Designed miniproteins, single chains, continued (3). Designs and how they scored, part 35

Each design is a single chain, and the fold is of that chain. pLDDT is the mean over its residues in the fold that is shown.

## One batch from the design tools (miniprotein)

Design m9190
Fold by ESMFold2-Fast:
Structure m9190 (fold): chain A 94 residues (1-94)
Amino acid sequence: PKLVAFEERIVEFEKPLSEEELVELARELAEERLRELGLTPASVEVVEKEFTEESGYVVLRITAEDGREYLAAVGIERLSETTYKVTTVIYELE
């Protein structure tokens, strides 16, 4: 696999996020990283996810419009009730 994107971001919300909202956040951030590379996501699949009270991760399989596949590993760390550190790592699949 080829590393194509890496980002750490701290995100603040008005209320704590649910697991579904954290998955959606992971999707949005992964898609944003791919768009910055000039790629258009065509499909996104959640292949793995795990959450605890303090941390979690979401693994996404993303197919771009050109048919290339990517694996996005999104780590989420809860810094406070409403503040999260999100680490997005994207690999191009061979």
Scores: mean pLDDT 86

Design m9191
Fold by ESMFold2-Fast:
Structure m9191 (fold): chain A 84 residues (1-84)
Amino acid sequence: STREDLLRGIGYVLRAMGLLLDVALKGEGDPERLSEASRAAREGERYARRAGDSVLAEHARRIRQAAELSLREGSPSAAERLFG
C-alpha cells in the first residue's frame, strides 16, 4: 500500500542519514558504512517514488549522492557538507 511504501521509504532514509551522520561526526570515509548508506538511500528513494512522495524521494537522492561522492573521493567531505 502507499502508506506501507511511505513508511518503508522513511525507514530507509533514516537509516541512511544515521550512517552518514556517523561518517560526518567521525570525519572518516568508512567505505562499508558509506556503501550501506548508499544502498539504504537507493531503497528509500525507490519506496518514496512508489508512495508518490517526491519530497522524500529528493531527500533520499541527495543522501545517496553524498554517500556515493564520499565513496568515490575516499573522503567524508560530501557527508559533512550534507549536515553542515
Scores: mean pLDDT 86

Design m9192
Fold by ESMFold2-Fast:
Order: sequence, then C-alpha cells, then structure tokens
Structure m9192 (fold): chain A 96 residues (1-96)
Amino acid sequence: MPQIRQAQQLFSQGRLDEARQVLIDGLRQARRDGDWQGVSDSANLLSDVLSSQGLNDESDRFRSVGRGYQLYVDTGDPVYRRQGDLGLDSLLSRYG
C-alpha cells in the first residue's frame, strides 16, 4: 500500500499526527477494497505511531484489530473478521 510507505516515512521524521492521518485514510480505503492484509498492516503500524504519542490504550486496541484481521487472512474464519470489524468501527468513529 502506498499509504503504508508514506506513513513509515512520516513516522521516521517524527511527523506522528500526519502519519496517523495517512494510516486512518489507508485503513478506510483497504476496508472499502476488501484488502484485509492492508487493514492488518495499517492497524499494526498505526498502533506503533500511537504508542510513540503515548496513546497506549488506543495503540493496544489497534494492535488487537490488526491481529484479528491477520488471523482472518491466515485462516479464513469469519469470527476474526467480525471481531476486527467491531473493534475498527469503534476506533474509526473517533476520526469522523
């Protein structure tokens, strides 16, 4: 995903708010495209960005979302997709 590479560059530059916005936009796009690997990768990188901002509770929640979607990609079990969707919907509601 171009958004992941862009977010990695912003993160390395200490531009944490911009990295977060790029990753939120990338997560929304990956969900629309059915790119569940892209959702997992973006959620895990966003967790790292949020941890660097001291937002540890939100970081842990995005890490759980990333794991859920990764398990869905790996197993095809819809329970992991459903868990990921519920967690992500709750988190993305904060970003309008």
Scores: mean pLDDT 86

Design m9193
Fold by ESMFold2-Fast:
Structure m9193 (fold): chain A 80 residues (1-80)
Amino acid sequence: MIEEVVEELLKSKSPKMKVEALRLAVESGDKKLTIKAAEKISKDKSEEVKKEAKKILEEATKSKDKKVAEAAKEGLKLLE
């Protein structure tokens, strides 16, 4: 289940794993899961994680999938 994978990756101390969690959440088109991932990342002390997360969400707003694009826009509001 994608939600379980995203939650496990978000628990990682690795910047790459946290960013991967956000990518999986937004690509799934799940707005609620994407908001949850972006909110956790917004509270992270690593500026690198926040910058990479913002880039992923900015790219996802270009998606032809309306659910993916909407999830990405909501996530970006939390990383402002």
Scores: mean pLDDT 80

Design m9194
Fold by ESMFold2-Fast:
Structure m9194 (fold): chain A 99 residues (1-99)
Amino acid sequence: LTPEERREIVAALAYMAAAVLRIGAKRSKNPKVREYLEKLADKLEEVANAILAGDYETARKQIDELEKLADEMSKIPEYKEDAELARKVAQLAREELDA
């Protein structure tokens, strides 16, 4: 795969992760969990949009914010897996931007 194709795949994974988190938010009755899941989904979409736009400076900034939000959400045990999903996508995005 070319570097451009790999970046497009990472953006697609970020969009899919955002969709999964929004479904989780809709199912949650805990307002704080809903808030975190929606914020993580928003940041995943911002990362994907920045990568697709070729704005790698903004993408790196959004990845940093995504990791920070994932760390906060990991404090809620019932949604630790959602935080790990976001963290994994952030790691893949960072690696492809640095390659």
Scores: mean pLDDT 83

Design m9195
Fold by ESMFold2-Fast:
Structure m9195 (fold): chain A 95 residues (1-95)
Amino acid sequence: IEEEVEELLQALREGDFETAGALFTRLTNTLPFEEVEKLFKKLAEFAEKEGFLELAKAVRDLLKALKSGDPEKIKEAEVQFAKALYEAAEKKKKE
């Protein structure tokens, strides 16, 4: 779990959107909700520290949508999260 979280953060640092997205999906599907909340907090803190404010917002919005249990809100938040994750990875590649 900790190892997979570090792999996700490393993929984001390297601009590897595909690996980061796959790891995020696997972690959110396999972890109990309490651990998913911790993962989301770590991701939001990482994004803020790196200056990816849209990614930090998208992570928080996705967690809020998951807590609501509303399928439409969850889908919208997932789309925004994927977009923000892609944009953050692309910024790292250009640096």
Scores: mean pLDDT 75

Design m9196
Fold by ESMFold2-Fast:
Structure m9196 (fold): chain A 85 residues (1-85)
Amino acid sequence: MYELTVTLKVESEEEAIEFAREIKKALSKIPGVKSISAEYDPEKKLLTITVVADSLEAAEKAKEVIEEIAKKHGLEVVSVEIKEL
């Protein structure tokens, strides 16, 4: 199993909720994605998306989807990490 962590700069909690919803919906369509969680830090203005995938291919596809959504909305990708579990 693999864990993908993506951190995005998001200016408001309202936008973070909307983007997390869009990301979760998109990621739920990827075969091999097992869990998706989202956490927003309003002090740092950081939205952290954590994805657990059953394969590296699924984790990399999830990363690509998140990066495309971020690019579409002009969001800064602060960090991306994939770990083998």
Scores: mean pLDDT 87

Design m9197
Fold by ESMFold2-Fast:
Structure m9197 (fold): chain A 70 residues (1-70)
Amino acid sequence: KDALVARAQALLDEAAKLSQELVKLDRQIRANKDDPEKKAKLEAQRDQVIAELNKVNEELRRLRAELRAA
């Protein structure tokens, strides 16, 4: 149980970090709307962060189910 709680906390911390990165990228994309090359690069980075955040959220959902079962 304690190992699952520690893993869940680490994933929550990672999700918070990725969410902050996503906010920063969204602001940079808006600031660079008139620079198509820079905007495209930032949009690609945002897509990567979204994919990582989705993966972390899926893992958190699984661990939450295991914690309830334990």
Scores: mean pLDDT 83

Design m9198
Fold by ESMFold2-Fast:
Structure m9198 (fold): chain A 68 residues (1-68)
Amino acid sequence: MEEAEKAGDEADKAGAGRVLAALDAGDQTSAEREAQRGREDAYKAIAEVGGEELARELSKKHGIKPAP
């Protein structure tokens, strides 16, 4: 459980860095795309560590949605 949350948090933190870089460059569209990509990566990381059922529960807790 903690490992799955940690994997999600690490993916989210990496995504936040890319979003900030895009915003710093003045590219709002790229920032939005990076935010969505980060959420998808976090969901996958949680699913890989804790399984799909746990990923669904934690994705709701973290506000992560599956890929569009």
Scores: mean pLDDT 67

Design m9199
Fold by ESMFold2-Fast:
Structure m9199 (fold): chain A 94 residues (1-94)
Amino acid sequence: APQVITVTIDTTQTDPDTMAMQFDVVVSTISTQMNMSSADQDTITAQANQYAHTHSPNDFVNQFATYISDTYPDVTITIVVNTDGIATITLTKP
């Protein structure tokens, strides 16, 4: 049966430290449920911290989606951003 993982992130957040904390929660949730290696977890954590300080949250969401798609090709990823700027990321694992 497909396994579904859903996480949300506020893309309107402008405080880099608060955004980094949101990214850490997303990374922790996905890495735990997908059994990511320590190396993969370190990579996405480093990307999350970089994007919190240098790029928009939307750039991180897109880069993260690309990384997951490239690293876990059997996983289907969908991203929906609502009018309030809340991004819902859904991963479907077979």
Scores: mean pLDDT 75

Design m9200
Fold by ESMFold2-Fast:
Structure m9200 (fold): chain A 85 residues (1-85)
Amino acid sequence: MEAFRARVEADVAALVAAIEADPSLSDAEKARLIELARLRGEMLIAVHNRDEARVIEILERMADVLGLSEEEKAQMLAELRAYFA
């Protein structure tokens, strides 16, 4: 478990550094992409731990960052719940 978490955290740190170093991205775009990168890392850990409640929480936050509608969020959550069933 610890080795997997450390690998995910290292991958997220590398991705965040790459985003921060990209001169083509605005500060707002960098902030959004960094938040998505961190959420992706948390999701991989939650899926590995089979923590359905945490995966749902992270996906709802990602949907908010991406500007998804309530209908699109509901569809995504239904598909996720089917995956864990």
Scores: mean pLDDT 78

Design m9201
Fold by ESMFold2-Fast:
Structure m9201 (fold): chain A 59 residues (1-59)
Amino acid sequence: SDAEIRRIAELTGLSLRQAEGVVQLSRLLSDEQTVQYLMLHAGLSRERAEEAVRLARAA
């Protein structure tokens, strides 16, 4: 949802478009794979990547 995407963006510092991508990735990848992707491609710390995944899965 729109609200969930905004929450991810606010907590991780990602753009709204990137936060939307996190929700989409969480549906296709495991938690571990999504965390690794965010650390490598979005430049997030492990802690921020794990929080983004947690929020995406709660959506």
Scores: mean pLDDT 80

Design m9202
Fold by ESMFold2-Fast:
Structure m9202 (fold): chain A 95 residues (1-95)
Amino acid sequence: MVIEETKKNIEYAKKVAEEGKRALDDGASKEELLEQAKRATEASMYASRGYKLARKAYEEDPTSKEALELANEAMLAGSEASVVAMRLQRKAREL
C-alpha cells in the first residue's frame, strides 16, 4: 500500500538521519560511519521513490492534500538523509 509504505519510508529516513548525526557527533569509527552512510543512502533512495509515487497520485487527483503533503515530506526527508550520508562518507575518508 503506497501511502503506508511512503509514510514508513519518511519516518525511517528521519530516524536514520538523526542516527547519522549522532554518529558524527560521538566520534564513531570509520566502519560505523560507513555503515550509517549506507543506511542513510538507502533511506534517501526509498524516500525519493516515495516522492515520485506521491507526486503521481497528486497529479492524478490534484485535490488530494494527503498526496501533496506526502510528496513534500518525502522530498525533505530524502534530502536530509542524502546530506547526512555525504557528511558520514566525508568523515570516514578523513579516518
Scores: mean pLDDT 85

Design m9203
Fold by ESMFold2-Fast:
Structure m9203 (fold): chain A 88 residues (1-88)
Amino acid sequence: METKTFEVKAGESKTIELTPNLTVTAALSADGDYVTVLIRDAQGNILGTATFGPGRGTATFEAAGYKVTVEVEVSPNGDYAKVTVTIE
């Protein structure tokens, strides 16, 4: 089990490597209303996607033999989102 936490700002996207063959990208809308999360393989194929509204949300995916849990918390004013990804 490995846990990674990062922040994304309104209007921006951020990609982190979960494993050598698995990445997560999170994008916060410019108005701070929603976060889109994409899980991709090494070739860029989308293995999972979720959209989260304001506040907190959680989604779980099976990707490349891993259980990937994504937790999102959007700041009260929508300036940033905290994204926590757990792999098991």
Scores: mean pLDDT 82

Design m9204
Fold by ESMFold2-Fast:
Structure m9204 (fold): chain A 96 residues (1-96)
Amino acid sequence: MAEAQKYVELGEKYYEQGKYQEAAAYYRQALSLLPPDDPRLPELQEKFAEALVKLLEARGGDKSHLPEVEKVIEESVPEHAREGVKEKVRKLLEEK
């Protein structure tokens, strides 16, 4: 879907600028536009997880703040994508 791809590209652009909050917002919007069976979901879930982890780190957080990040995912991410994003966030934080 061209619309979802546009939001992914905007998210990448903001991520490259260190604007992780804006990047996460655009990735979340892209996730909401993709159906549960879209083959791009795993890649987009990973990009969104990376933006959330970078946002957490930029604010002085670490893996002890995982419950806060999971709450943000529960509140902002479509239900069908939540588990994939949570898994990727856990993996990224455990590597630190």
Scores: mean pLDDT 80

Design m9205
Fold by ESMFold2-Fast:
Structure m9205 (fold): chain A 92 residues (1-92)
Amino acid sequence: DEEERRLEREFLEAAIEAARLLIAGRYREAFELLYAMARRAGTATLSDAEFEALVDRFLAALTPELEARIQEIARRELAELEERRKRLEEEE
């Protein structure tokens, strides 16, 4: 329970930081953080080269409309993640 809650908090804090990076337009850093978390969790299916190629493709395809949608989603996700963090803090 203690180790599981610690990992959940670490991943939650990283997810919050990734959402903040997306809102700031720092997309590469946000994706690098999420990829590092996925590797730590053992859920990463992409190699480092495949990840970099995917990020480069995403950035090359980024339009103002897509960026606006990402900003909207990131702000919504940030609010939910911060509420989840508050609940975890109240449990301890």
Scores: mean pLDDT 81

Design m9206
Fold by ESMFold2-Fast:
Structure m9206 (fold): chain A 116 residues (1-116)
Amino acid sequence: MEEKLKKAIEEVESNPLAKKAMEELMEIYENVKNKKPLEEVKEEVEELVTYLADIEFSAPEEVREEVSELVGQANEELTEFMENYRNKKPLEEQEKEFLELAEYLMKLAEVQKKYS
């Protein structure tokens, strides 16, 4: 998992907001792996939500609808992740949400790259 997230960070390195969002996702993963309290995980999720909002608001008009859809999907996955964490789901089940979130962040970086 760490290697996949690290590769995703490298893929989005040229996009500062996507890179920050991906680094925050890796931080969330490490805290989940280390069984940190819900409050610490929630703070990192809130930071990721803030980066996603910044990505959406900085998007050019031409891609804003596509970016908004991807941000919406990422926020839905974060909501499901938090529910699963509260319910103490195994890490292996939660890894699925991390991979889907990483894919949305990579797609966001690709969309922005087309118009930057």
Scores: mean pLDDT 78

Design m9207
Fold by ESMFold2-Fast:
Structure m9207 (fold): chain A 84 residues (1-84)
Amino acid sequence: TSLVKTAVYSDDTSVRNAAIETLKSKKLTRDEIVTALNKAGLGLVATIIEMSNKEQAIKAINKMKGATDEDKDFFTQLINIAFE
C-alpha cells in the first residue's frame, strides 16, 4: 500500500522509480496487487485487473480519464506483474 502510493504520488522521480523497482522485485500475486491498489484508493485500476484479461486491462488503463502517461505506464507494469 505505502509503496504503491509512493510509486504513483512521489514528486521525486528517483524515489518513484525505486518504489516501482521494489514492487517488481517482490513478485506480488494478482490478489496482492488488487488488495494494494484498493488500499491505495486506486479501486478502478484494481477492478480492471480483477475483472479483465491482460489485453483488456491494458486497453482500459490507456482509456482512463484523469490518469497521466506516467500513471498509465505504472499501471501497465502492475498488469504485467499481475498476469505472470
Scores: mean pLDDT 73

Design m9208
Fold by ESMFold2-Fast:
Structure m9208 (fold): chain A 92 residues (1-92)
Amino acid sequence: EKEKETIEDLVKLLRLLKKEAAAMPTLSPFEQEIAISLMRMALGVVKTMPESEEVKFAVEALEEAIRLMEAGDYEGAVKVLEEAIAELEKKL
């Protein structure tokens, strides 16, 4: 069923964003602003996906991770994304 494919896509996206969040302390302020903007764009795309508990969960995790990154809490953002990936992978 389509559910597994959706979860796989969400996990792939969250893994990419986790790598970006982990890299944030090494980026210039301008590069950090671009990275956060790209993450907000990714969140916008996820919000257009068909309704599911998994999509809603990923949206909530992404919103929290972006909030933490905007606050300069990059370690907190990485942890939120890592925990979200682990929870989604349990459903595969």
Scores: mean pLDDT 83

Design m9209
Fold by ESMFold2-Fast:
Structure m9209 (fold): chain A 87 residues (1-87)
Amino acid sequence: MEEEALRLAEELRRAGAELEAKTGVKITVELRDGRVVLSLSFKTPAGIEYSATLTIGPTEETRAEAEAQNQAFLDETKETQEKLLAA
């Protein structure tokens, strides 16, 4: 379980680093008690801060919801990463 969370966190960190480099959106991935905490934030030129935090835990219900959200994020990130790696 924790090993699975670690692998997910590493995958998300890798994907997030590429997005952060290209978009300027700060993406932070943390591991806490077998959970993956994904935080993203950015500031507009007007000084308005936008932020969101997603917590992925080892419950069946949380796992199903997190898998759906992560799948969408990873699919978008893989396409972006493939395009970036080709450049």
Scores: mean pLDDT 68

Design m9210
Fold by ESMFold2-Fast:
Order: sequence, then structure tokens, then C-alpha cells
Structure m9210 (fold): chain A 86 residues (1-86)
Amino acid sequence: SAKLEELAAKEEEVRRQLAEALAAYADDPVLARAAELSAEAHLLYLEGQKAKLEGDEEKAAELFAEAERLFAEAKRLADEYEAARA
């Protein structure tokens, strides 16, 4: 299915962006962790899109909620890191 192929391509893009971020943050473990959490959130969001395409609206909602939680955690971690450096 074209839609599943598009989701697979987006998963690969998330993994590529994570690898680039981890290389950029090799000396910044807190920012590296924030990047990992953000990537995990993106992958959960894509899994939610897949569940929605398969007609599982409840599973999609749960995956989207977990993705939002991880995005919020990544943002808090990055914000705390910036505050600690000031």
C-alpha cells in the first residue's frame, strides 16, 4: 500500500535525523537524550498513523497520546539543560 510505504519512508527519515542529532550532540548527553526521546515520540506518532489506517482508532489515540507525552518530556529536558547553563 502506498500509504504504508510513505510511513516507512518517514520512519527512515526520523532515524536519519536522530543519527545526525546524536553525532551533533556527541559531547552533550542531555541534548542527545532529548533527541532520542523526540525520535521515539515521532516513531510512536507514525505507528499511530498506521493504526488509524488499519481502522484501530482507539490504538491510534493511545499512541498519539504517548507520542505527545514523550515530545513534552524531550522539550522539558532541553529547556532544563538550557536553564542550567544560564
Scores: mean pLDDT 87

Design m9211
Fold by ESMFold2-Fast:
Structure m9211 (fold): chain A 68 residues (1-68)
Amino acid sequence: SMAALQQKLQQLQADIARVDERIRELDAQIAATKDPKEKTRLQILRGFLQIVRGTLESMASRIQQRLQ
């Protein structure tokens, strides 16, 4: 149903917002970190979070196309 798709889209948008918040916190940690090894580790973690974000965004886009 359209209502069920709208609910799933709302949940995905909330999940994306949480991932974006974690990425912002991680960006602040990267900027504050002076240790090259730790900085590299945090940058790799940021990369994984960006992949997760992309997957959620892809799911949201597919639902939005069905609602249009």
Scores: mean pLDDT 89

Design m9212
Fold by ESMFold2-Fast:
Structure m9212 (fold): chain A 66 residues (1-66)
Amino acid sequence: ELEERKKRVERAYKEFGAKLSESNPHYPEVVEAKEAALNAKDLEEFEKEGEKFERAFLMAYFEEQR
């Protein structure tokens, strides 16, 4: 379960993260949250870091739409 959820985060980053500009002010937060989620030791840590990843990704995406 934990490994499957980590794979989903990695897949999302590979598919959608590549579309984000490196100049996006939220891009570093997306990368940091992705790494934290992938390094989570248990499901509880993963849920915290995964939520941060989703929020950072949405903020980066909305910045690209401006």
Scores: mean pLDDT 73

Design m9213
Fold by ESMFold2-Fast:
Structure m9213 (fold): chain A 82 residues (1-82)
Amino acid sequence: TEKLTLSDIQQFATERKISVEEAAIRFAAQLLDLAGFANKTVTETRPLEYCKKEVSDNKKIVVKLLNIFCDQEAKDLILSVL
């Protein structure tokens, strides 16, 4: 299957009317949730501060998940905002 791209993160930011930085953090938190390291349901209403904490607490796992699910440009963007 096709990997998540920088364009996908930018599109999500535009659709949700949030910053690209916030979109990147929320995508990283969503990957942790899918891998079973956070609540199974990551909702759009989850506070950004919660997403930042989950990602920061699990940064090594986030890097591994980014290698699996993201292309290099998307990975670089997400890592730059963490």
Scores: mean pLDDT 75

Design m9214
Fold by ESMFold2-Fast:
Structure m9214 (fold): chain A 64 residues (1-64)
Amino acid sequence: SPEEIRRVILESVKELMRLVGDTTDQVLALKDTDPEKVEEIVRKGREEAKRILKETDERVAELS
């Protein structure tokens, strides 16, 4: 249903917002501002975001 699709999307947005916060906290916790370490943390966050989006797309497709 459209309402269930909306809830799935909102849940995924909330998960993505949490991921952004967690990634930011990890970067801020670095004592050394090594650009390679920052890039690795951001890369891992981006990969997790892609996973969340893929799972959202699959859930929406099942409800459509």
Scores: mean pLDDT 83

Design m9215
Fold by ESMFold2-Fast:
Structure m9215 (fold): chain A 89 residues (1-89)
Amino acid sequence: SEFDELLAEARALRAEARAAGDTALVRLLDDLIGLIEAVRAGKISKEEALRAVDVAEAQVERLDMSPDLRARALALLGRVRALIEKHYS
């Protein structure tokens, strides 16, 4: 499923962030994994889920990280946003 694919990608990026010593990005990705699971379980509203993605995007912009990790985190957040919009349609 698209949920399983995004969860796998989030976990892979988290492992890379951990290896890089980026503890702030690891925490952001832990929160994102929780968000994806909450959306799948129907435990969060569309509005709350989209707000959580907006907060995560703002956090990525403030974090000191490599351009490659930032680009991949933003791309993942964009795909999570698209999944949320599709799921609640």
Scores: mean pLDDT 88

Design m9216
Fold by ESMFold2-Fast:
Structure m9216 (fold): chain A 104 residues (1-104)
Amino acid sequence: SISESVAATARQDLELLRQALRALEAGDVQGAADLLLSLSTLPNHLGEQLRDLLRNGTLTGVRLAQLLAEVAEHLAEVSEPFDPELAEEARELARRARELARRL
């Protein structure tokens, strides 16, 4: 069903976001950016911001952590109606990404 397909996509994207956060925590800014760009649920405006930062050579770990938090919050919003547990995990990931941005 459409709902089952959306739920499966959201779960895959949550796992990719977790991998992106771990890459960023390890200092792999490019690897984290590539993972974010691979997300099926990535909003066009956030993807465009990330691509512009990469193209202009202005992407920093701080800005990438902030973008990761925004993407995770978006995943939480779209997931809330059909998977509140996944939405909560995405919000926790956003919180961790914001904390990382403050430490970088």
Scores: mean pLDDT 87

Design m9217
Fold by ESMFold2-Fast:
Structure m9217 (fold): chain A 58 residues (1-58)
Amino acid sequence: MKKIEELKEEILEIAKKNGGVVTQEDLRALAEKYGWSLETVKTLAVIVGYENKIKVEF
Protein backbone atom coordinates (compact mmCIF):
# COMPACT_ATOMS: atom_id res chain seq x y z
CA MET A 1 0.00 0.00 0.00
CA LYS A 2 2.77 2.54 0.86
CA LYS A 3 4.48 1.99 -2.53
CA ILE A 4 1.17 2.69 -4.32
CA GLU A 5 0.74 5.96 -2.38
CA GLU A 6 4.34 7.00 -3.17
CA LEU A 7 3.78 6.27 -6.86
CA LYS A 8 0.52 8.28 -6.83
CA GLU A 9 2.38 11.22 -5.24
CA GLU A 10 5.11 11.06 -7.91
CA ILE A 11 2.46 11.03 -10.68
CA LEU A 12 0.84 14.14 -9.16
CA GLU A 13 4.25 15.85 -8.82
CA ILE A 14 5.05 15.17 -12.50
CA ALA A 15 1.63 16.53 -13.52
CA LYS A 16 2.23 19.68 -11.45
CA LYS A 17 5.66 20.23 -13.08
CA ASN A 18 4.21 19.66 -16.59
CA GLY A 19 1.15 21.93 -16.28
CA GLY A 20 -1.29 19.11 -15.52
CA VAL A 21 -0.01 16.51 -18.03
CA VAL A 22 1.68 13.12 -17.49
CA THR A 23 3.25 11.45 -20.56
CA GLN A 24 4.02 7.81 -21.39
CA GLU A 25 7.76 8.55 -20.97
CA ASP A 26 7.13 9.87 -17.43
CA LEU A 27 5.18 6.70 -16.60
CA ARG A 28 7.85 4.43 -18.12
CA ALA A 29 10.50 6.08 -15.90
CA LEU A 30 8.30 5.55 -12.81
CA ALA A 31 7.65 1.89 -13.76
CA GLU A 32 11.41 1.28 -13.99
CA LYS A 33 12.13 3.19 -10.75
CA TYR A 34 9.51 1.28 -8.72
CA GLY A 35 9.97 -2.11 -10.41
CA TRP A 36 6.35 -2.30 -11.61
CA SER A 37 4.99 -3.07 -15.07
CA LEU A 38 4.31 -0.10 -17.35
CA GLU A 39 0.70 -1.31 -17.74
CA THR A 40 0.17 -1.24 -13.95
CA VAL A 41 1.61 2.29 -13.71
CA LYS A 42 -0.54 3.43 -16.68
CA THR A 43 -3.66 2.04 -14.98
CA LEU A 44 -2.84 3.86 -11.74
CA ALA A 45 -2.10 7.09 -13.66
CA VAL A 46 -5.54 6.94 -15.38
CA ILE A 47 -7.23 6.56 -11.97
CA VAL A 48 -5.17 9.41 -10.45
CA GLY A 49 -5.89 11.57 -13.53
CA TYR A 50 -9.64 10.98 -13.25
CA GLU A 51 -9.66 11.79 -9.51
CA ASN A 52 -7.43 14.89 -9.86
CA LYS A 53 -8.56 16.25 -13.28
CA ILE A 54 -5.12 15.87 -14.88
CA LYS A 55 -4.33 14.66 -18.41
CA VAL A 56 -2.62 11.30 -18.92
CA GLU A 57 -1.12 10.85 -22.41
CA PHE A 58 -0.07 7.43 -23.77
Scores: mean pLDDT 78

Design m9218
Fold by ESMFold2-Fast:
Structure m9218 (fold): chain A 95 residues (1-95)
Amino acid sequence: SKNEKLKELLKKVIEELEKAKKYIEKKDYKGALEEIEKVIKLAEEIEKAGFPEIGLAIKNAAEMIKEAIEKKDYEKAITGLEQAIEGLKDKIKEL
């Protein structure tokens, strides 16, 4: 079903966000940015799969986290990552 495809893509987004968080904790900010770019690509795949509002929301969250990392606001980046991960886990439970 479309919902099973969405669930798979959302799980991949969570995995990349969790990797980005671990990179920030290790002070590997370049690694964190590479994982955020993968999240942006997955968000575009979600939009193309027929979930434009969900894909756009993920893309906007990822871009805000990217900006926080680039501004060296790592506390804001971690908070954004944690909020995105929990929100997506809740969304998967509703599917």
Scores: mean pLDDT 91

Design m9219
Fold by ESMFold2-Fast:
Structure m9219 (fold): chain A 83 residues (1-83)
Amino acid sequence: TEEALRRAAAESLRRLAEESKNPKAKEILLETAERVERSKSLEEAAEILEEAAEQLKDLDPKSSEKANTLAEQLRAIAQQQAA
């Protein structure tokens, strides 16, 4: 389900936050996880993840890459389902 996909993405972000050494990156990851879970659509969740990836690119490049990958996955699923 769409909710399960958004929840899985949020859980991935929380795990990245636990592994991150940068306090600012941890804050962004945890805030992004909450926003993704509360989003209204996969498109909205993907946009939230894309914004987070941009914020993280200089703070935690690995987390940035993962957030961008999750955004691409959710956007692709949303585009294919079209409803």
Scores: mean pLDDT 85

Design m9220
Fold by ESMFold2-Fast:
Order: structure tokens, then sequence, then C-alpha cells
Structure m9220 (fold): chain A 110 residues (1-110)
């Protein structure tokens, strides 16, 4: 289970990095859908891990949060630059995902 949780974190980081670097709005909507699926799988796997195994993932979870945050900032800027409200909608979805992951991280650190 620990190895599977690591794979989902790595997948989420890769998807968030792609959201920052490439594509049109339609491609980014598909990437957010994929990220939501990966994060949901990550949460289900985390429930099955011991507290010690969860703590081992803290640095990787922090990297995931940071990368999603950077994608949010990029998409909000694109919304302002293009006037396309779909970028703001994608940014809001990503920010919600980031907050859920931050809540999970805070629960592990407690």
Amino acid sequence: MLSLAKVEIETSITLAEELRRTGNVDSRERLVDQLEVSVKRFFELMKQLSPQDQQQLIPQIEQMIATIGQAVDTLRRLSEETGDERYQQIADRLDSIKKEVEDLLNSIKS
C-alpha cells in the first residue's frame, strides 16, 4: 500500500506540472479530471496506512501541495490575461483539491 500511495502522489505531481506548462483550456480541464481521480485514490490508500507509514510520505505530500499551488497561481493568471472564465473554474477546482490535501497533511502532523 505504501508503494501505491507513492505512485498516486507522483502521478498527481506530474499532472499538476503539466497543468502549469502546456495545453489549451480543454486539455487542462481533462488534466484536472485526472488529478481529481489520482487524489481520491491517494486518500483511499492513506486510510489503509499506519501512522508511521503516513509520516514517511510527508515530504512527498508537501511537494504535491506546492506543485498544485503553483498550478493554481498559473491558471488564475491565465484567467486574468485571456478573460476565459474556464481557467478560473479550473483554478478553483485545483485550490479545493490543494486544501483537502493540506487538511490531510495537518492530520498526519498532529
Scores: mean pLDDT 87

Design m9221
Fold by ESMFold2-Fast:
Structure m9221 (fold): chain A 93 residues (1-93)
Amino acid sequence: MKEKQEKLAEMQKLAATAPFRALLAAEYVMKDDFEKAEEALNMPEEVAREKVIERLAEAIKKAFPELPEEEARKLAEELVDQYLAQRAALLAA
């Protein structure tokens, strides 16, 4: 329990400087998938950002099949930015 809490505290600090790695790592920690959490922490921020956007764009495309891939990606980018800003604020509080 303390180990998970300490990792989440590190993700909270990381969210300010590397929000996409922090988001992916925190997701995996919450799922108790520590191997994938370590993988997320070791990837470059650009790669982590791209993976988050891809995952979200795929989810949007599945929910809205009529939406072009480019539009789904734009929505994914906007939602990721909003989600990370709000999550960083909540974790910092």
Scores: mean pLDDT 73

Design m9222
Fold by ESMFold2-Fast:
Structure m9222 (fold): chain A 101 residues (1-101)
Amino acid sequence: ALPALPDEALEYLRKAAEAIAEALAESDPALAARIRHLLSLPGGAASAVAEWAVRQGAGPALAALLREGKFAEALRLAAEVARRAGLEEAAEYLEKAAEVL
């Protein structure tokens, strides 16, 4: 679980997670369904992005930044992972989330 974030950051995280799920709908429908399920839960947007990033191999680096309280840097790492995966829309929303922290 991530600590409480500003509502504007949470809205960008929700949009990023939705963009990830949409992009994965045909290539990884199980992960897309998992992300959509997490988005239906309270605080699920941050959990959805984190679960996706862990599955991309970013888990240890993301966990280290979160332990240090570096939430903006954690979001920028997730944005970089999204760009490497070709998910430009998700990357833009993750960077906007980092900017409003």
Scores: mean pLDDT 83

